# Designed miniproteins, single chains, continued (2), part 67

Each design is a single chain, and the fold is of that chain. pLDDT is the mean over its residues in the fold that is shown.

## One batch from the design tools (miniprotein)

Design m6317
Fold by ESMFold2-Fast:
Structure m6317 (fold): chain A 85 residues (1-85)
Amino acid sequence: SRSDQLLQQVQNSTSDLTRSLQQVRDLVDNNSPQSDIDNALQRAQDLARRTYDLSLQLQRVTGDPVYLDEGQMLMDAVRGFQQRV
C-alpha cells in the first residue's frame, strides 16, 4: 500500500540520518577540519528535512499525528548538532 511504501521510506531515511549523525560525531571526535564537519552536518540536515517531509506524507495518508511528531523530533535533534562542541 502507499502507507507501507512511505513507512519503508521513512525507516530507510531514518537509518541514513542515523549513519550521517554518527559520521558527524566521528569527525568532531577526530578533530577533523571544520569544512568536513560542516559538509557532514549539511547532509544530516538535508536527510532530516527529507524524513520530515516523508513523515508528513505518512501522516496525511494514515491520519496519525505521531508520524509528524517523530519527524519533528528528528529535525530538532539535528539542529542540536549545529552547536558542535
Scores: mean pLDDT 79

Design m6318
Fold by ESMFold2-Fast:
Structure m6318 (fold): chain A 64 residues (1-64)
Amino acid sequence: MEMTDEQIERTAKYFGVSKEDLRKALESGSAEGLSDRTKVAYYFSTGKPIPKELAALARELLLK
């Protein structure tokens, strides 16, 4: 993965998700079986477009 552990920690804290879950998703290349919040953090971290159905949740997490 391209992100440092510090960047993963900051991103996990920003989205209110587990750093361990986010790191695991980034290492495996998949957020399958993780919470929708962690999926949002994963898509954001990888630069992939967030699916429309998760975009509202991403907006809520960014605004709150």
Scores: mean pLDDT 75

Design m6319
Fold by ESMFold2-Fast:
Structure m6319 (fold): chain A 92 residues (1-92)
Amino acid sequence: SREEQLEAGLAQLREELLAAGVPEELVDRFVELLRRFLLEGSEEQKAELSRRLLELGRELEERIAAGELRTEEEALLAAVERAIELLEEVLA
């Protein structure tokens, strides 16, 4: 089901953040915020989240290119990219 697909995607995102060395407490908070927004949000709210995540991803990519990001922030960029993929799946 779509809910199962979302939960699987969120679980993968959690694994990616943990593998990158992000503290578990921060990973759990981020994943829970995404879960709530994806499951409780309207289609319009999900589209707005997608736009916001794209902007955040752009900002993080710029900082990586400038050599300013650390491993935790690089993991956050990967998480943002995965969250956008999950949103596209939900909106399709």
Scores: mean pLDDT 69

Design m6320
Fold by ESMFold2-Fast:
Structure m6320 (fold): chain A 76 residues (1-76)
Amino acid sequence: SVEEAERELQRIWDEVKPRLSPEQQAELERFRDAVLEWLRQGKITPDEAIATFRGVAEGFVADDERGLTRRFDVVP
C-alpha cells in the first residue's frame, strides 16, 4: 500500500541519514518527496518506490564513504 511504502521510505531515510552529509540529506529528502508524489499519482507501484529509493539511498552512502565527505580521524 501507499502507506506501507511511505513508512518504509521513512525507515530507509532514518537509517541512512546519520551516514550522509547535510547536502546529501537534503538531496535524498527531495528525492524521497518526488518518489512519494509519483506513488500518490499512480506513476509507480509501492514496490517500485521502495526499491528505487533504497537503491538511491545506498548509492548516496557508498558515494559518501568513497568520497570521504564525512571523514573523521578517530586516532588522537
Scores: mean pLDDT 73

Design m6321
Fold by ESMFold2-Fast:
Structure m6321 (fold): chain A 81 residues (1-81)
Amino acid sequence: SAMDQARAILAQTAEQVATVASPALLARIQATIDNLLANDASIEEVLRALSQQALDALRRGEFETAAILAQAADQLAAIAA
């Protein structure tokens, strides 16, 4: 299902950002992903949250983390279409 695909993307994203993100940003991203999964967030809510985290990472100069989050958002947008 689309929801199962979205959960898989969130799990993959959490794993990828753990390898590159600063500890403070990693904690914020992990908390956001955990909250989205715990509350059965819609694909639109997940997409919005990841897009916001990507912008936050970009503003902090964490370009690799921002790229991972942006790629995840693109994958979610494709599922939502």
Scores: mean pLDDT 85

Design m6322
Fold by ESMFold2-Fast:
Structure m6322 (fold): chain A 69 residues (1-69)
Amino acid sequence: SAEEEQQKLKKGKELLNEILELMEKHKENQEETSKIFTELLRKLAKEHPEFDLEKMEEFLEEFKKKLEE
C-alpha cells in the first residue's frame, strides 16, 4: 500500500540522516571513518545485493560501535 511505501521511505531517510550525522561528528578522523564505512558497506552489498532496511539498521549499529571503539 502507499502508506507502507511511505513508512519505508521515511525509515530509510532517517537511517541515511543518522549515517551522515555520524560521519560529520567524526569528520576529524575522516580517513578512519571513511574506511570503516566503506568496509561495512561493501560487506552489506556482498551479503545482500538487494536493498533491505533491516540490514541497513544492522549496518548503522555496527558503524556506531566501530566509531565508539
Scores: mean pLDDT 73

Design m6323
Fold by ESMFold2-Fast:
Structure m6323 (fold): chain A 74 residues (1-74)
Amino acid sequence: MYRELIERIVNSKDPEGEIGQIIQEAIAAGNAVEVLLGLAEEAERLGLKDLAELFRTLARQVEQGYAAGRERRA
């Protein structure tokens, strides 16, 4: 799954657009953090350091957004 998505991004004429599509689909499915972290791990294994760092940053931002709804709780 994740390897195929990364191959689509790397071989795309519009890698930024492909990344945007994948993120939107993952958000709609309610598993954005899981998908982004999986993509980051696969990118790291393939030596795509910049792409892996991008996905980790996006995953952290999405996770922080989820946590904000519980900021006033224990």
Scores: mean pLDDT 74

Design m6324
Fold by ESMFold2-Fast:
Structure m6324 (fold): chain A 81 residues (1-81)
Amino acid sequence: METTQEFEELLPKAREAAESVGAKIPYVAYATAIAALVARDLGIENPDLVGIARAAKESAEKNGYTFNNAMSGAMKKVMDM
């Protein structure tokens, strides 16, 4: 339940980040929010949401517009932080 509340708090900010990089696909915002939660769990207090959203968008554009492809890009960006 706490994880769900943190996701709901991050989702509006993740949507803003996705929109700032020109991503109109809902999967980019969702992948960004989930990846930001993982980043916080790894001790990154202020994850780069715009950078994560950009990586998610680029992965989806190159590999196909699926949640898995957006999530792969987002997670790779988090692991590189």
Scores: mean pLDDT 78

Design m6325
Fold by ESMFold2-Fast:
Structure m6325 (fold): chain A 63 residues (1-63)
Amino acid sequence: EEEKQRREERVNEGAELAKKASDPRFADKVAESTKLILQHLYDRGEEEKADRILETLKKMAES
């Protein structure tokens, strides 16, 4: 299922970005929380909110 694969990729990307933007001591916990939040948003069809979070994480990780 192409849509499921795409969502999984975005969720994983968000988790990695959150890891990079976070304190190393809490990186794994932040990544897990980010993954759950993104999965919840996609499950509810709130793709705009999920994309907004990804954009914010990308900006934070690019520092």
Scores: mean pLDDT 78

Design m6326
Fold by ESMFold2-Fast:
Structure m6326 (fold): chain A 96 residues (1-96)
Amino acid sequence: ALDSAIDNLQDAIRYAQKGDLDKAIKYLESALTSLLVAKEKYPDNEDIDEAIRYVEEAIEYAKKGDLDKAIRYAQEALRHAQRALEKIKEEQKKLE
């Protein structure tokens, strides 16, 4: 779920930078779906909650046509999603 969220966020940012709002919004919505699935598996991971919040902001600004803010919020969401994945990998190493 987090790997899919990260991939979708990277694609959303790329399409937004190209001015393709329709594709950017679709990839942001796919990233949000993947983050919600990740939250069910890791409910106490604060970086997942932050990533969800930033994706929701990115979608809102993209729908308003504010590409600069949509890109900025999507980049913050990507940062938090990557931090969430790193924390999960660290916890998995402790269980081995």
Scores: mean pLDDT 84

Design m6327
Fold by ESMFold2-Fast:
Order: sequence, then structure tokens, then C-alpha cells
Structure m6327 (fold): chain A 87 residues (1-87)
Amino acid sequence: SLLEEFEAILEELKKKFPELSELLDKALELIRQAVESGGDEKLIEEAERTLLEIYVLAAEREDEESVKEFQKKIEEMGRLIKEIKEK
């Protein structure tokens, strides 16, 4: 399921960026609620904003390789959110 794919990505990111775990958990909870509501626009928008905040914060790290991998995973999560929004 989309939620299982999202959760797997988040678990991987938490291992590399434990300082962002609260924001990652917030994003997962918002996506879960958006799916359960049948695509509530406010929940989707809040999830997208939370992912953007995470993306910006990750970019402040000096480890360019880890940051690029993190950003790719955030982009994957954005794709999943878009699929939920377009249904």
C-alpha cells in the first residue's frame, strides 16, 4: 500500500536523521489522516509543507551524500502524496 511504502521510507530516514524524527512522524500522521479522510486537501497541504520543511532542514547538513539521498526520499514521498491528491 502507499502507506506501507511511505512508512518504509520514513523508517530509513529516521536512522540517518534522528534529529528530524518528530517532523517525519508528523508527516506520516498527516498522510495517514489524509488517506483515511479520502484526500482532505488541508491535510495533504499540511503534509506537503511538513515535507518541504524537512527538506530545507536536511540541506543544512555538511554531509552532501547523505543530504542528497535524504532529498531523493523526500521527493519519493512527495510523489506518493501527489498520487493520493489526484485520486
Scores: mean pLDDT 73

Design m6328
Fold by ESMFold2-Fast:
Structure m6328 (fold): chain A 89 residues (1-89)
Amino acid sequence: SKEMERLKMLADLLRIAAESHIDVAIRQEKNPEIKEKLQKLRNEFLSQSDTYMDKLNAAKSVSETQQIYNAFVELIDDYMAKVDALMAE
């Protein structure tokens, strides 16, 4: 459906934006220990993100797609908060 396609598109755009945010943080960080922690968060985020994108692609209803999308947004928010916390150190 158009609604399922829209949610999948929004999820992919949010994933790209989140990945870019982490990449910028890694490039700007000068402390090697914090940089290593950011790289670990990036790898964990990519793995979790792939799992959510697979779930979105497997979803069979608008309701299921919306639930997965909402959970993915929460995951992205959690990772962005962790990145920002590390950058504040």
Scores: mean pLDDT 90

Design m6329
Fold by ESMFold2-Fast:
Order: structure tokens, then sequence, then C-alpha cells
Structure m6329 (fold): chain A 79 residues (1-79)
């Protein structure tokens, strides 16, 4: 669920676990692409925007750029 992925992300960031962060990002992308509910999709997108900001503040510039690029591509192709 999105709530479990939010918790996993917070734990990975707190532990400075880059592999854990990348795994959570992949799960978030998969959740977004497999969702059929527009409201759920918007909640996932909103969280991905928050994730990108948190990654940038934590110094993970490359990961933040990757998340922002995914959001931009998704909105261009599916909105």
Amino acid sequence: SLEELKKEFEEAIANKDVKGIRKVLQKLYDLLLNSEDPEEKEKILSFLREVAEQLRKAGYKELADEVESFIEKYEKEFK
C-alpha cells in the first residue's frame, strides 16, 4: 500500500540506505503505473513530488532528478 511505502521510504532515508531508497522508488513507480483509480494516482504523484524534495534536501541530487524526470514523463504520456 502507499502508506506502507511511505513508512519504508522514511526508514530508508533515516538509515541512509540508498539501495532501500531505490527499491521503494521502484515500488512507488509500479504502484502508480498499475493503479486504475485517478484519485489514488494523484495521491501517489503527490507523494513522489514530496519524495523528490526530501531526497534533494538530504543531498541525493541524482535520485531527486530521477524522480522529477519520472513524474514529468508520466504527466506528459498519461495526462
Scores: mean pLDDT 85

Design m6330
Fold by ESMFold2-Fast:
Structure m6330 (fold): chain A 97 residues (1-97)
Amino acid sequence: TPSSTPEKLADFLYELLKTGQIKEEHLLPVAEHLLLKQRLLDEEEREKYRLPYGPQLLLIKEVRKLNKQQKLQFLDELEKRLGPKYAKQIEEIKKKL
């Protein structure tokens, strides 16, 4: 189970990308959903984002514990892993927090 620290959550989500459990184009949309909605994906959202159920349970439990500053830190840690091409998309998610 990932720790509730922003870095470890970003590591966990990035490992899902590296192991092919999530597509690169779905990673930030899933992160936004978890941060803003703080619930499991429904059937339509699962088809859209294609995140496996087990990882969703781990992520949502830990994300719900984060305050606003920790959510911003999670997005910063995710940007470090994904690279600068995602900086604008991450900034737009931060504005919605």
Scores: mean pLDDT 77

Design m6331
Fold by ESMFold2-Fast:
Structure m6331 (fold): chain A 60 residues (1-60)
Amino acid sequence: SPADKEIAFYDQLIADYRALRDYLRETGKERDGLSADEVVAKLDETIRHLEASKKRIEEE
């Protein structure tokens, strides 16, 4: 279904953002003028929003 394709897209996007977050947590390297901790906090917020969006699609 179209929903299954959209869920798959969100799964991949969430996985990519989690991989970047975990990399930054492990390395502690700054990115784009922000500390690793600041970027990780922004990524965690983005991941939460993506997970909430995926859940809405799954529950519809």
Scores: mean pLDDT 80

Design m6332
Fold by ESMFold2-Fast:
Structure m6332 (fold): chain A 77 residues (1-77)
Amino acid sequence: ELEEKLKKRREELEKQFREVAKRYHTGGDADLERDLKVLENILDYMEKTLGFDKDLWLEFIIKSAEPLAAVEAARRA
């Protein structure tokens, strides 16, 4: 039951991150998937090697990127 709640939270964070990344992305889906794969590898390295909380880093990135994505969208409009 606890594992199910954690899985649901992680899926929500991943969804939010994809939406933020999509706002910045000007290339095709292949470029987006490549960049997401690089991010996954970095986060896995940080969690497994450096002991960082992967979910906390994702939340930080999402919260930091959301205002920047909005500013970029406004600048381009």
Scores: mean pLDDT 61

Design m6333
Fold by ESMFold2-Fast:
Structure m6333 (fold): chain A 99 residues (1-99)
Amino acid sequence: SPLINQALKLSSTTLDDVETARQSTDTTVIVGLVLAKIGDAEEYRHLARLLADSDPEKAAILEQLADISEQMAKAILKRDFNTVDELVEKELTLVEQLK
C-alpha cells in the first residue's frame, strides 16, 4: 500500500532524530526536531483518515503512531530521554503491526 509505505518512511527517521536530540543543546536544532515530530503526527492522522473506511485496523495503528509522535515531541523538548526511549519501543511495535 502506498499509504502504508509513506507511514513507514515517517518512522524510518526516528532513531536518527532521537540521537540528534541527545547530542544537541542547540535550541534551533531541538525546535526543528520538535516541529518535525508534530508534522509527523499530522501526516499519520491524515493517512489514518484516508484508510478509515477501507482498513480501520491500520487506521487505528496510524492514530496511535500520531499520539506517540506528539508525546515524543514533548519529551524531546523537556530532554526526557527515558520517556523518548519508551516511546521509540512503542513505535517499533506499532510499525511491525502496520506491515
Scores: mean pLDDT 89

Design m6334
Fold by ESMFold2-Fast:
Structure m6334 (fold): chain A 87 residues (1-87)
Amino acid sequence: MEKKEEILKEIEKILNDPRLTPEEQVARAAGTLLAYAVEHNLTDEEIDELIEEFRKLAEKKGYPKEVIDRHVAEARELYEKIREKQK
């Protein structure tokens, strides 16, 4: 997957933005991940790999797994709906 490092650096920057609340950091990072996945028509394997890297970055920041999993699930559901609409 090309540009994976670029999107992960952007996600890390969002998760470390002191102007955002912790909830806003996770939500915005997940939204950025979703936008990237849609724009690049990622396969299920590619998006799952990107989600795993996002989880690692969020866990490093100290977010609870429950909060991370909730936002990831919401982004994944929206991604599936967008893909279905484009068929």
Scores: mean pLDDT 76

Design m6335
Fold by ESMFold2-Fast:
Structure m6335 (fold): chain A 73 residues (1-73)
Amino acid sequence: MQKFEETVNVLKSMDPVAAGQYIVKIAQEVSEEYAVKVAVEVLKERSPADTNAILDVIQSKNPVLAQKVLAEL
C-alpha cells in the first residue's frame, strides 16, 4: 500500500506528459492492472485539462491501457 500511495502522490505533482509516460512504464514493468489502479487515483485528483493530457499520452503509447483506465473512471 505505501508504494501505491507514494507512486500516486509523485504522479499527482508531475508534469501531465511525464505522468502519462510513467503510467505506461508501470504497465510494462509491474502490471497493466496496477497501472490502471494508479492512473484512476491520479486522474480523480487532477484537473480535466491534466486528465486529458495524461490520457492522450497513454492512448498514443498503449491504447488498450487507456481504454481500461477510462472504463474505471
Scores: mean pLDDT 82

Design m6336
Fold by ESMFold2-Fast:
Structure m6336 (fold): chain A 98 residues (1-98)
Amino acid sequence: MIIEPSEKELKLLKEAVKVVLEKTKSITDPEAVARVVGRILVAVGETLEGRVAEGMERLAEGLKELAEKYKDTNPEAAKKLEEAAEEVKKLLEKYKEE
């Protein structure tokens, strides 16, 4: 069931999307960009279902999986994806504290 996210949930989603886009802005591989967008859309879907924490956990895990996928073929992109995953994880930990 899709529900209206709370202000707190929307703030977390907004900050997570912002961090991911800022960290990955230098990635020019269209497949890698499309995969990042796909992971963001999963997090949006979970948030609309009232599961923002699960959405953020899936986003962080998905970005880490993409970093592993690209580590040999595009190590710079892999590093940025890993950094994005860690920042999303930090945002979720702060959200759970507040």
Scores: mean pLDDT 82

Design m6337
Fold by ESMFold2-Fast:
Structure m6337 (fold): chain A 90 residues (1-90)
Amino acid sequence: MEELERAEKVGKIIREDLEKHLDEYRQRVAEDVALRERIKNASPEDQEKLRLERMERALKIFEELKKRGVMSPVDEENYKKIKEELEKAK
């Protein structure tokens, strides 16, 4: 196959995969908004716990993007930062 045609097919697969997960992504965003409200109403001790839960949700999203091969360099750096923060928190 021509190199250009191969690149085009890969791009199409990535776009179709992202489109299939848009509804799941929207649902996760709504859950993140609800979690932010829970954090605002929580005690200072519970706020830290809920912050970590929010970071864990973000980590799972990045892991899914990595598994599908669609992570940008910015996403990879954010993934590393979140992973390190969660590791420090245990």
Scores: mean pLDDT 70

Design m6338
Fold by ESMFold2-Fast:
Structure m6338 (fold): chain A 92 residues (1-92)
Amino acid sequence: MLTEEEIELRKRVAELLKQVPPGATIDEVIEALKAAAPSDREAARLVTEFRHLVLELWERKGRPPPRADDPLTEEDIQEFLKLVEEEIEKNK
């Protein structure tokens, strides 16, 4: 079960993902999260939560371990948003 802080970080990751064009790589999203963060500490936390979401999605789809150059499809972005919504619902 996620902490309230982890849920808020995932909400912020989801908001940024809505602004990312389809076909952006995992590494490009990580760099966008770092650029959007007001501090190095907050950047590290956002990147950690995004990496957790990537691992969860890749495991659900039976994909090999994620690589930095792996592209995110429009479907992948929608599934990330759904994963965040599911975690919010679990912690109501």
Scores: mean pLDDT 78

Design m6339
Fold by ESMFold2-Fast:
Structure m6339 (fold): chain A 87 residues (1-87)
Amino acid sequence: SEKVKEAEELVNSHSIETVLKALEDFVRETGLRSPRLEFFYLNARYYYELGDKEKAKEFLIQAVLAVYDETGEEGFKRLKELLEKYE
């Protein structure tokens, strides 16, 4: 789908550390409680620490999509702004 491609482009356009930080800051500022987002975030960090960058990116794409599923276009836009801020 179009949104999956947009999430892939966002994750691939930034470092894994930047995407992880943006997701942490998004959750902190919004107070969003999402077990699905937390699951994907924790798995992304786990695989990143193991050196499996491809698997980490797969989980980050799912985490970004979870932000969209939970918060819609507004939350997705805010996450994108946070990603751009940390460049």
Scores: mean pLDDT 89

Design m6340
Fold by ESMFold2-Fast:
Structure m6340 (fold): chain A 62 residues (1-62)
Amino acid sequence: SLADEIAEELRRAAEEGGGAEVLGLVRRYVQQGVSRSTLVEALKRLGLSEEEAEAVVDHAEQ
């Protein structure tokens, strides 16, 4: 699924640049029109709670 593909890219970003790189990549996906629900699902697959995932997307939308 798209969420699985995004989760894999986010995991790679986290390994290479930590939280800043993850936030940057999520921000790019928001700009490309990827839905909030898909991004939250992808972040949850990376190991975040739903609350943590929603907070990351909120930050990326700012």
Scores: mean pLDDT 85

Design m6341
Fold by ESMFold2-Fast:
Structure m6341 (fold): chain A 75 residues (1-75)
Amino acid sequence: SAELRERADKLEEEAREAQKAGDTKAAVRAYVELAFVRAQLGDYEGSIAALEKALELAPDDKEVQRMLEVLKELT
Protein backbone atom coordinates (compact mmCIF):
# COMPACT_ATOMS: atom_id res chain seq x y z
CA SER A 1 0.00 0.00 0.00
CA ALA A 2 1.33 3.42 -1.02
CA GLU A 3 -0.43 4.98 1.99
CA LEU A 4 1.30 2.62 4.45
CA ARG A 5 4.71 3.29 2.82
CA GLU A 6 4.12 7.05 3.12
CA ARG A 7 3.16 6.59 6.80
CA ALA A 8 6.33 4.54 7.40
CA ASP A 9 8.48 7.29 5.83
CA LYS A 10 6.83 9.98 7.99
CA LEU A 11 7.23 7.91 11.18
CA GLU A 12 10.92 7.32 10.40
CA GLU A 13 11.43 11.10 10.00
CA GLU A 14 9.40 11.76 13.19
CA ALA A 15 11.53 9.29 15.19
CA ARG A 16 14.78 10.82 13.89
CA GLU A 17 13.65 14.40 14.64
CA ALA A 18 12.46 13.40 18.14
CA GLN A 19 15.90 11.87 18.84
CA LYS A 20 17.62 15.09 17.66
CA ALA A 21 15.34 17.09 19.98
CA GLY A 22 16.18 14.81 22.94
CA ASP A 23 12.53 13.70 23.24
CA THR A 24 13.21 10.05 24.07
CA LYS A 25 9.55 9.21 24.79
CA ALA A 26 8.39 10.60 21.44
CA ALA A 27 11.24 8.83 19.60
CA VAL A 28 10.42 5.46 21.23
CA ARG A 29 6.72 5.90 20.39
CA ALA A 30 7.51 6.74 16.75
CA TYR A 31 9.84 3.73 16.37
CA VAL A 32 7.21 1.40 17.89
CA GLU A 33 4.54 2.76 15.50
CA LEU A 34 7.03 2.42 12.62
CA ALA A 35 7.54 -1.25 13.60
CA PHE A 36 3.77 -1.90 13.41
CA VAL A 37 3.46 -0.19 10.00
CA ARG A 38 6.47 -2.11 8.63
CA ALA A 39 4.94 -5.39 9.87
CA GLN A 40 1.67 -4.51 8.07
CA LEU A 41 3.75 -4.02 4.89
CA GLY A 42 5.32 -7.49 5.39
CA ASP A 43 8.70 -5.90 6.22
CA TYR A 44 9.47 -7.96 9.34
CA GLU A 45 13.23 -7.24 9.11
CA GLY A 46 12.49 -3.48 9.13
CA SER A 47 9.98 -3.97 11.97
CA ILE A 48 12.63 -5.71 14.12
CA ALA A 49 15.17 -2.95 13.28
CA ALA A 50 12.70 -0.25 14.42
CA LEU A 51 12.05 -2.06 17.74
CA GLU A 52 15.82 -2.45 18.25
CA LYS A 53 16.17 1.34 17.81
CA ALA A 54 13.43 1.87 20.42
CA LEU A 55 15.23 -0.51 22.81
CA GLU A 56 18.57 1.35 22.31
CA LEU A 57 16.80 4.51 23.51
CA ALA A 58 14.87 2.79 26.34
CA PRO A 59 16.81 -0.38 27.31
CA ASP A 60 14.58 -1.13 30.35
CA ASP A 61 11.33 -0.85 28.39
CA LYS A 62 9.84 -4.28 29.13
CA GLU A 63 7.03 -3.81 26.59
CA VAL A 64 9.51 -3.18 23.72
CA GLN A 65 11.67 -6.11 24.94
CA ARG A 66 8.60 -8.40 24.84
CA MET A 67 7.57 -7.21 21.36
CA LEU A 68 11.08 -7.93 20.02
CA GLU A 69 11.15 -11.40 21.64
CA VAL A 70 7.78 -12.37 20.11
CA LEU A 71 8.71 -11.08 16.62
CA LYS A 72 12.12 -12.81 16.61
CA GLU A 73 10.60 -16.10 17.88
CA LEU A 74 8.22 -16.28 14.89
CA THR A 75 10.64 -14.81 12.32
Scores: mean pLDDT 86

Design m6342
Fold by ESMFold2-Fast:
Structure m6342 (fold): chain A 61 residues (1-61)
Amino acid sequence: MSPEESYEALKAFLDDLLPHLSPEQQAQARALMAEMGRAVAAGDLERWRAVATELENMLRA
């Protein structure tokens, strides 16, 4: 999956999940998604991967 495709897939997944998260978790998830979007736009694959890992770890908790 390309970083753009992965970002779109995670965004769709997150939109379904957000209503079930606390307001604090929603704010954190949105911040991480925004950071991931910036990394993808900049072509920073290392940053994108790091932020994606943080988001996944938060969602698995």
Scores: mean pLDDT 76

Design m6343
Fold by ESMFold2-Fast:
Formats: sequence, structure tokens, C-alpha cells
Structure m6343 (fold): chain A 96 residues (1-96)
Amino acid sequence: YKKPTNVSIVDVKATEDSVSFTVKAEFDPGAKLEYELKYRKKTDGVWSEWQSTTSTSPKFTIPAKKGETYELRARVKNLDNNEWSDWSEPVTVTVK
């Protein structure tokens, strides 16, 4: 059918050294999925370059540092038809 849609980042939790979250999407029931996260960090008002990672799990944990701000975007691939969703709206997290 269609590529996955309505991708969002939910259940965001920050600790002193990590940010964890879950990628949520709408997709065909029973579809096999691959999740891609891209993220960047802001230090002294300047954004880093994007880093990306993939997983077959919707749950992600990235290393983080106190005082840094992170921007997160995610997309989902339906492995049955090899189609990627659009990127999610960005989520920003500040580690305090």
C-alpha cells in the first residue's frame, strides 16, 4: 500500500547523559519496519552537522551532555515495499 505516514517522536526522556524516545508512525498492519533517526546538537547557539542511525526498533537512546540542546527527526521505512516516510516534525530537547 502506502509509505508510512504521520511519523512523530514521543515519550521523550532526558537524563544527565542520555535522551531516549519512541518513534510513532501509521503503517500497514503487520508491516516490517526500519526506523531512521537523524539528530544534531546546539552548543553556544550553533548547530552541529546531522548524525544518523537506523534501527528495527522504534525505541532510541542517544548519548547527551548536560546543558546541550538536541534536535531530533525521524522517518520510517516499510521493508515490504522499500518506501520511506517523510521526515517527522523536529523535536528539541534540552538536557538540564
Scores: mean pLDDT 83

Design m6344
Fold by ESMFold2-Fast:
Structure m6344 (fold): chain A 94 residues (1-94)
Amino acid sequence: DVELNAQLVRPDEELLEILREVGAEGDEYTVGEVLRLLMEYAFLKNLYDKEPSKAGVVDVSNTKLGKILGVDKLNISDTEGIRELLLKHMTPVE
């Protein structure tokens, strides 16, 4: 959803720590920016599966991200599922 990805949010302190590891600054982001920064985090930490048959699968089992989301793996093609997990860690900005 394009409009939902444009929604301004404030990540909680745990999620904000993850975003700052990839050079993010400030306390407010769009949902789309949060998703992009998380994909950059996964790339920086070399969490992507290297097997072509598992393209887009990210192993977060031993990461802070996996702990805050309560999952071991993320499918980056499932942006709606990732967003649902993130909504518990983000507060909408007026």
Scores: mean pLDDT 75

Design m6345
Fold by ESMFold2-Fast:
Structure m6345 (fold): chain A 84 residues (1-84)
Amino acid sequence: MEEKREEAIKYLEEALKIAEDSGNTRAVEYLRKALEALKQGKFEEALEYVDKAGTEMALQGDTKGVEAASRAAKAIREALELEK
């Protein structure tokens, strides 16, 4: 479903902006890889990178970034369930 994929992309872009604003370069790297994977329809790979980004943001105390990454992961999981 294109709608769910587009929603996931938007949440992922929000998480990326938060990570960039926080200067968390490692999280930014993972979120960019997640966004690339998601745009290629590689939902499982995108989830793996979002999880890694969330971990990096948590280690830096970026609660806002962790919440944004969690929202992106939820949207990607919903898109993945529909693609099965």
Scores: mean pLDDT 81

Design m6346
Fold by ESMFold2-Fast:
Structure m6346 (fold): chain A 107 residues (1-107)
Amino acid sequence: ASAAIGIGIGALNAGMYDVAIRAFELAIKQAKTPEEKAWAYLALGRAYLKQGKFDEAIEYYQKAIDLLPEDQRTVALANLAEAYRKAGKFDEADKLYEELKSRGVTF
C-alpha cells in the first residue's frame, strides 16, 4: 500500500494521471487500516481533481473524510472545499471554508 501510494504520487507529479489513478486504486485494495485507505482515497481524489473530474474528486474526498479521525480531516476538508469550488458548488465550498476557519486554517 505505501509503495503504491509513493508510485502514484510520483506519477501524479509527472502528469501521468492514469498511472497515478491505477496506483492509488491498488493502494486502496492493499490498505490494512481505515486511515491507510483514507489517505489512498485522498490521493485518488487529488488525481481526479487534476484531470478536471471534479465530481469524482468530491466522491473520493468524502470517502477519505469518513475514514479519517476528526483531528486528521483538515487536509481532506481543504481539498474537498477546492473541489466543490471548481465544480461550481459555491455554497458547499463556503460551508467547508467556515469549518476550516473553525479548525484554525488561514486563507
Scores: mean pLDDT 84

Design m6347
Fold by ESMFold2-Fast:
Structure m6347 (fold): chain A 96 residues (1-96)
Amino acid sequence: KTEVEAIKEIVDKLPNLTAEEKETIVKTLSGKGGAKLNLALQMEFGEEYGKIRNQVLGLKKLDEKYKDKVVEVLVKYIGLPESLAKKYVNSLISLD
């Protein structure tokens, strides 16, 4: 499915992640994970959901003010390990 390839292309550009960590993120955020992420972001961010979704998917730099809440969403709703969720979010904040 084209969704997996699109997410993989974005995640492959992120700094400070190993190949194995990138594979885990891609698998977790694609398919059913993508639908869960969309729902969780709508519940937690409301009117800012669309803006935050683009940042969480690496299409735009993540604003540091959302760091703690995005880590919480990725751990509690998506099921990423906390250490990997923190690495992913820090990589999104580091995007130019």
Scores: mean pLDDT 80

Design m6348
Fold by ESMFold2-Fast:
Structure m6348 (fold): chain A 75 residues (1-75)
Amino acid sequence: DRAAQIARLLALSRENRARANELLDLGVEIGLKNEEPPEWLKELVGSGGVQTLLDLIDALLEEGDEAERKALELA
């Protein structure tokens, strides 16, 4: 089951990177700095706007990096 655990951690890392990239693309595309982001995104980032979005992206990438490091440690 070590191989399965490594695969799960690598999948988690990939998912977090994909989510971070998707959020970045959305932020750029809808122009959070130019107003009129969708309601769900405004609720997600609150009054922090772009800075809060970037912090969330960073957190996702850091979690992904941690998962990858754990996978390498198990290998």
Scores: mean pLDDT 76

Design m6349
Fold by ESMFold2-Fast:
Structure m6349 (fold): chain A 90 residues (1-90)
Amino acid sequence: EEEKIFEDMKKAVENGTKALLERLGLDEKASDEEIKEALLAKYGKEYEPQIDEMLELLKLLKELLEKIESGEITAKEAVEILAELDLARR
């Protein structure tokens, strides 16, 4: 069950990231800085705080997926980490 949830979550993040990059006209090798610049150019600098928050969350999601894949943490622990970090930031 957890393994299936992990695979579905991994595919969702990978497909979502690919769709975002395609929409911005960037390839899979684009740096976080290039993605930020493209988002700022498209949506405006007034959204920089929201863009920074989104990019931090995306980076965290990728790191958590790698840790789940390596067996360092479970999918449940990853969800708990995300919930605690969201509460700590707000």
Scores: mean pLDDT 73

Design m6350
Fold by ESMFold2-Fast:
Structure m6350 (fold): chain A 70 residues (1-70)
Amino acid sequence: MSGSELFDELVRLALEASKTFSKEEIQRLDLAARKVAEETGEPYAVAMKRLLQEYLEDKEATEKKIDELL
């Protein structure tokens, strides 16, 4: 996936998340994505996209995963 395609997909996911989740929940996702990027060495955008998709699919399991990371 090109950087432009990844960015467009992130924007779409972020817009969907902003309608579904609170600012506080999105902020926790941001912190977790930064932590994952730091620990694994993967780009922040890739980590954030993955976490957003997981959160939209299974919020409870993803929140538990975020709690373990933070």
Scores: mean pLDDT 75

Design m6351
Fold by ESMFold2-Fast:
Structure m6351 (fold): chain A 88 residues (1-88)
Amino acid sequence: NLEEVKAIVDAMGEAVRRLLQEYPALKAETDRQAAIDRVEAILREVIASHPLGREGAQLGAGLVKGIAKANGDTELARIIDEADERVR
């Protein structure tokens, strides 16, 4: 159980770190489809490289989506949501 929790937290942390690094670029991106594709690529890389990567990536995407909404970046929140749905 502790090993599973650690795996999820590690994957979540990587997803959050990568999405926050890309946050200014994603917010400035005028091609909505390119922004969705970029977020999808980040989530797929996290999923492929981490045990329980899907669970972690989903939590990480959810957290960054929440941050985007809190900042009034509602379109970026929608972009993250659409990318997350693509990797379900």
Scores: mean pLDDT 89

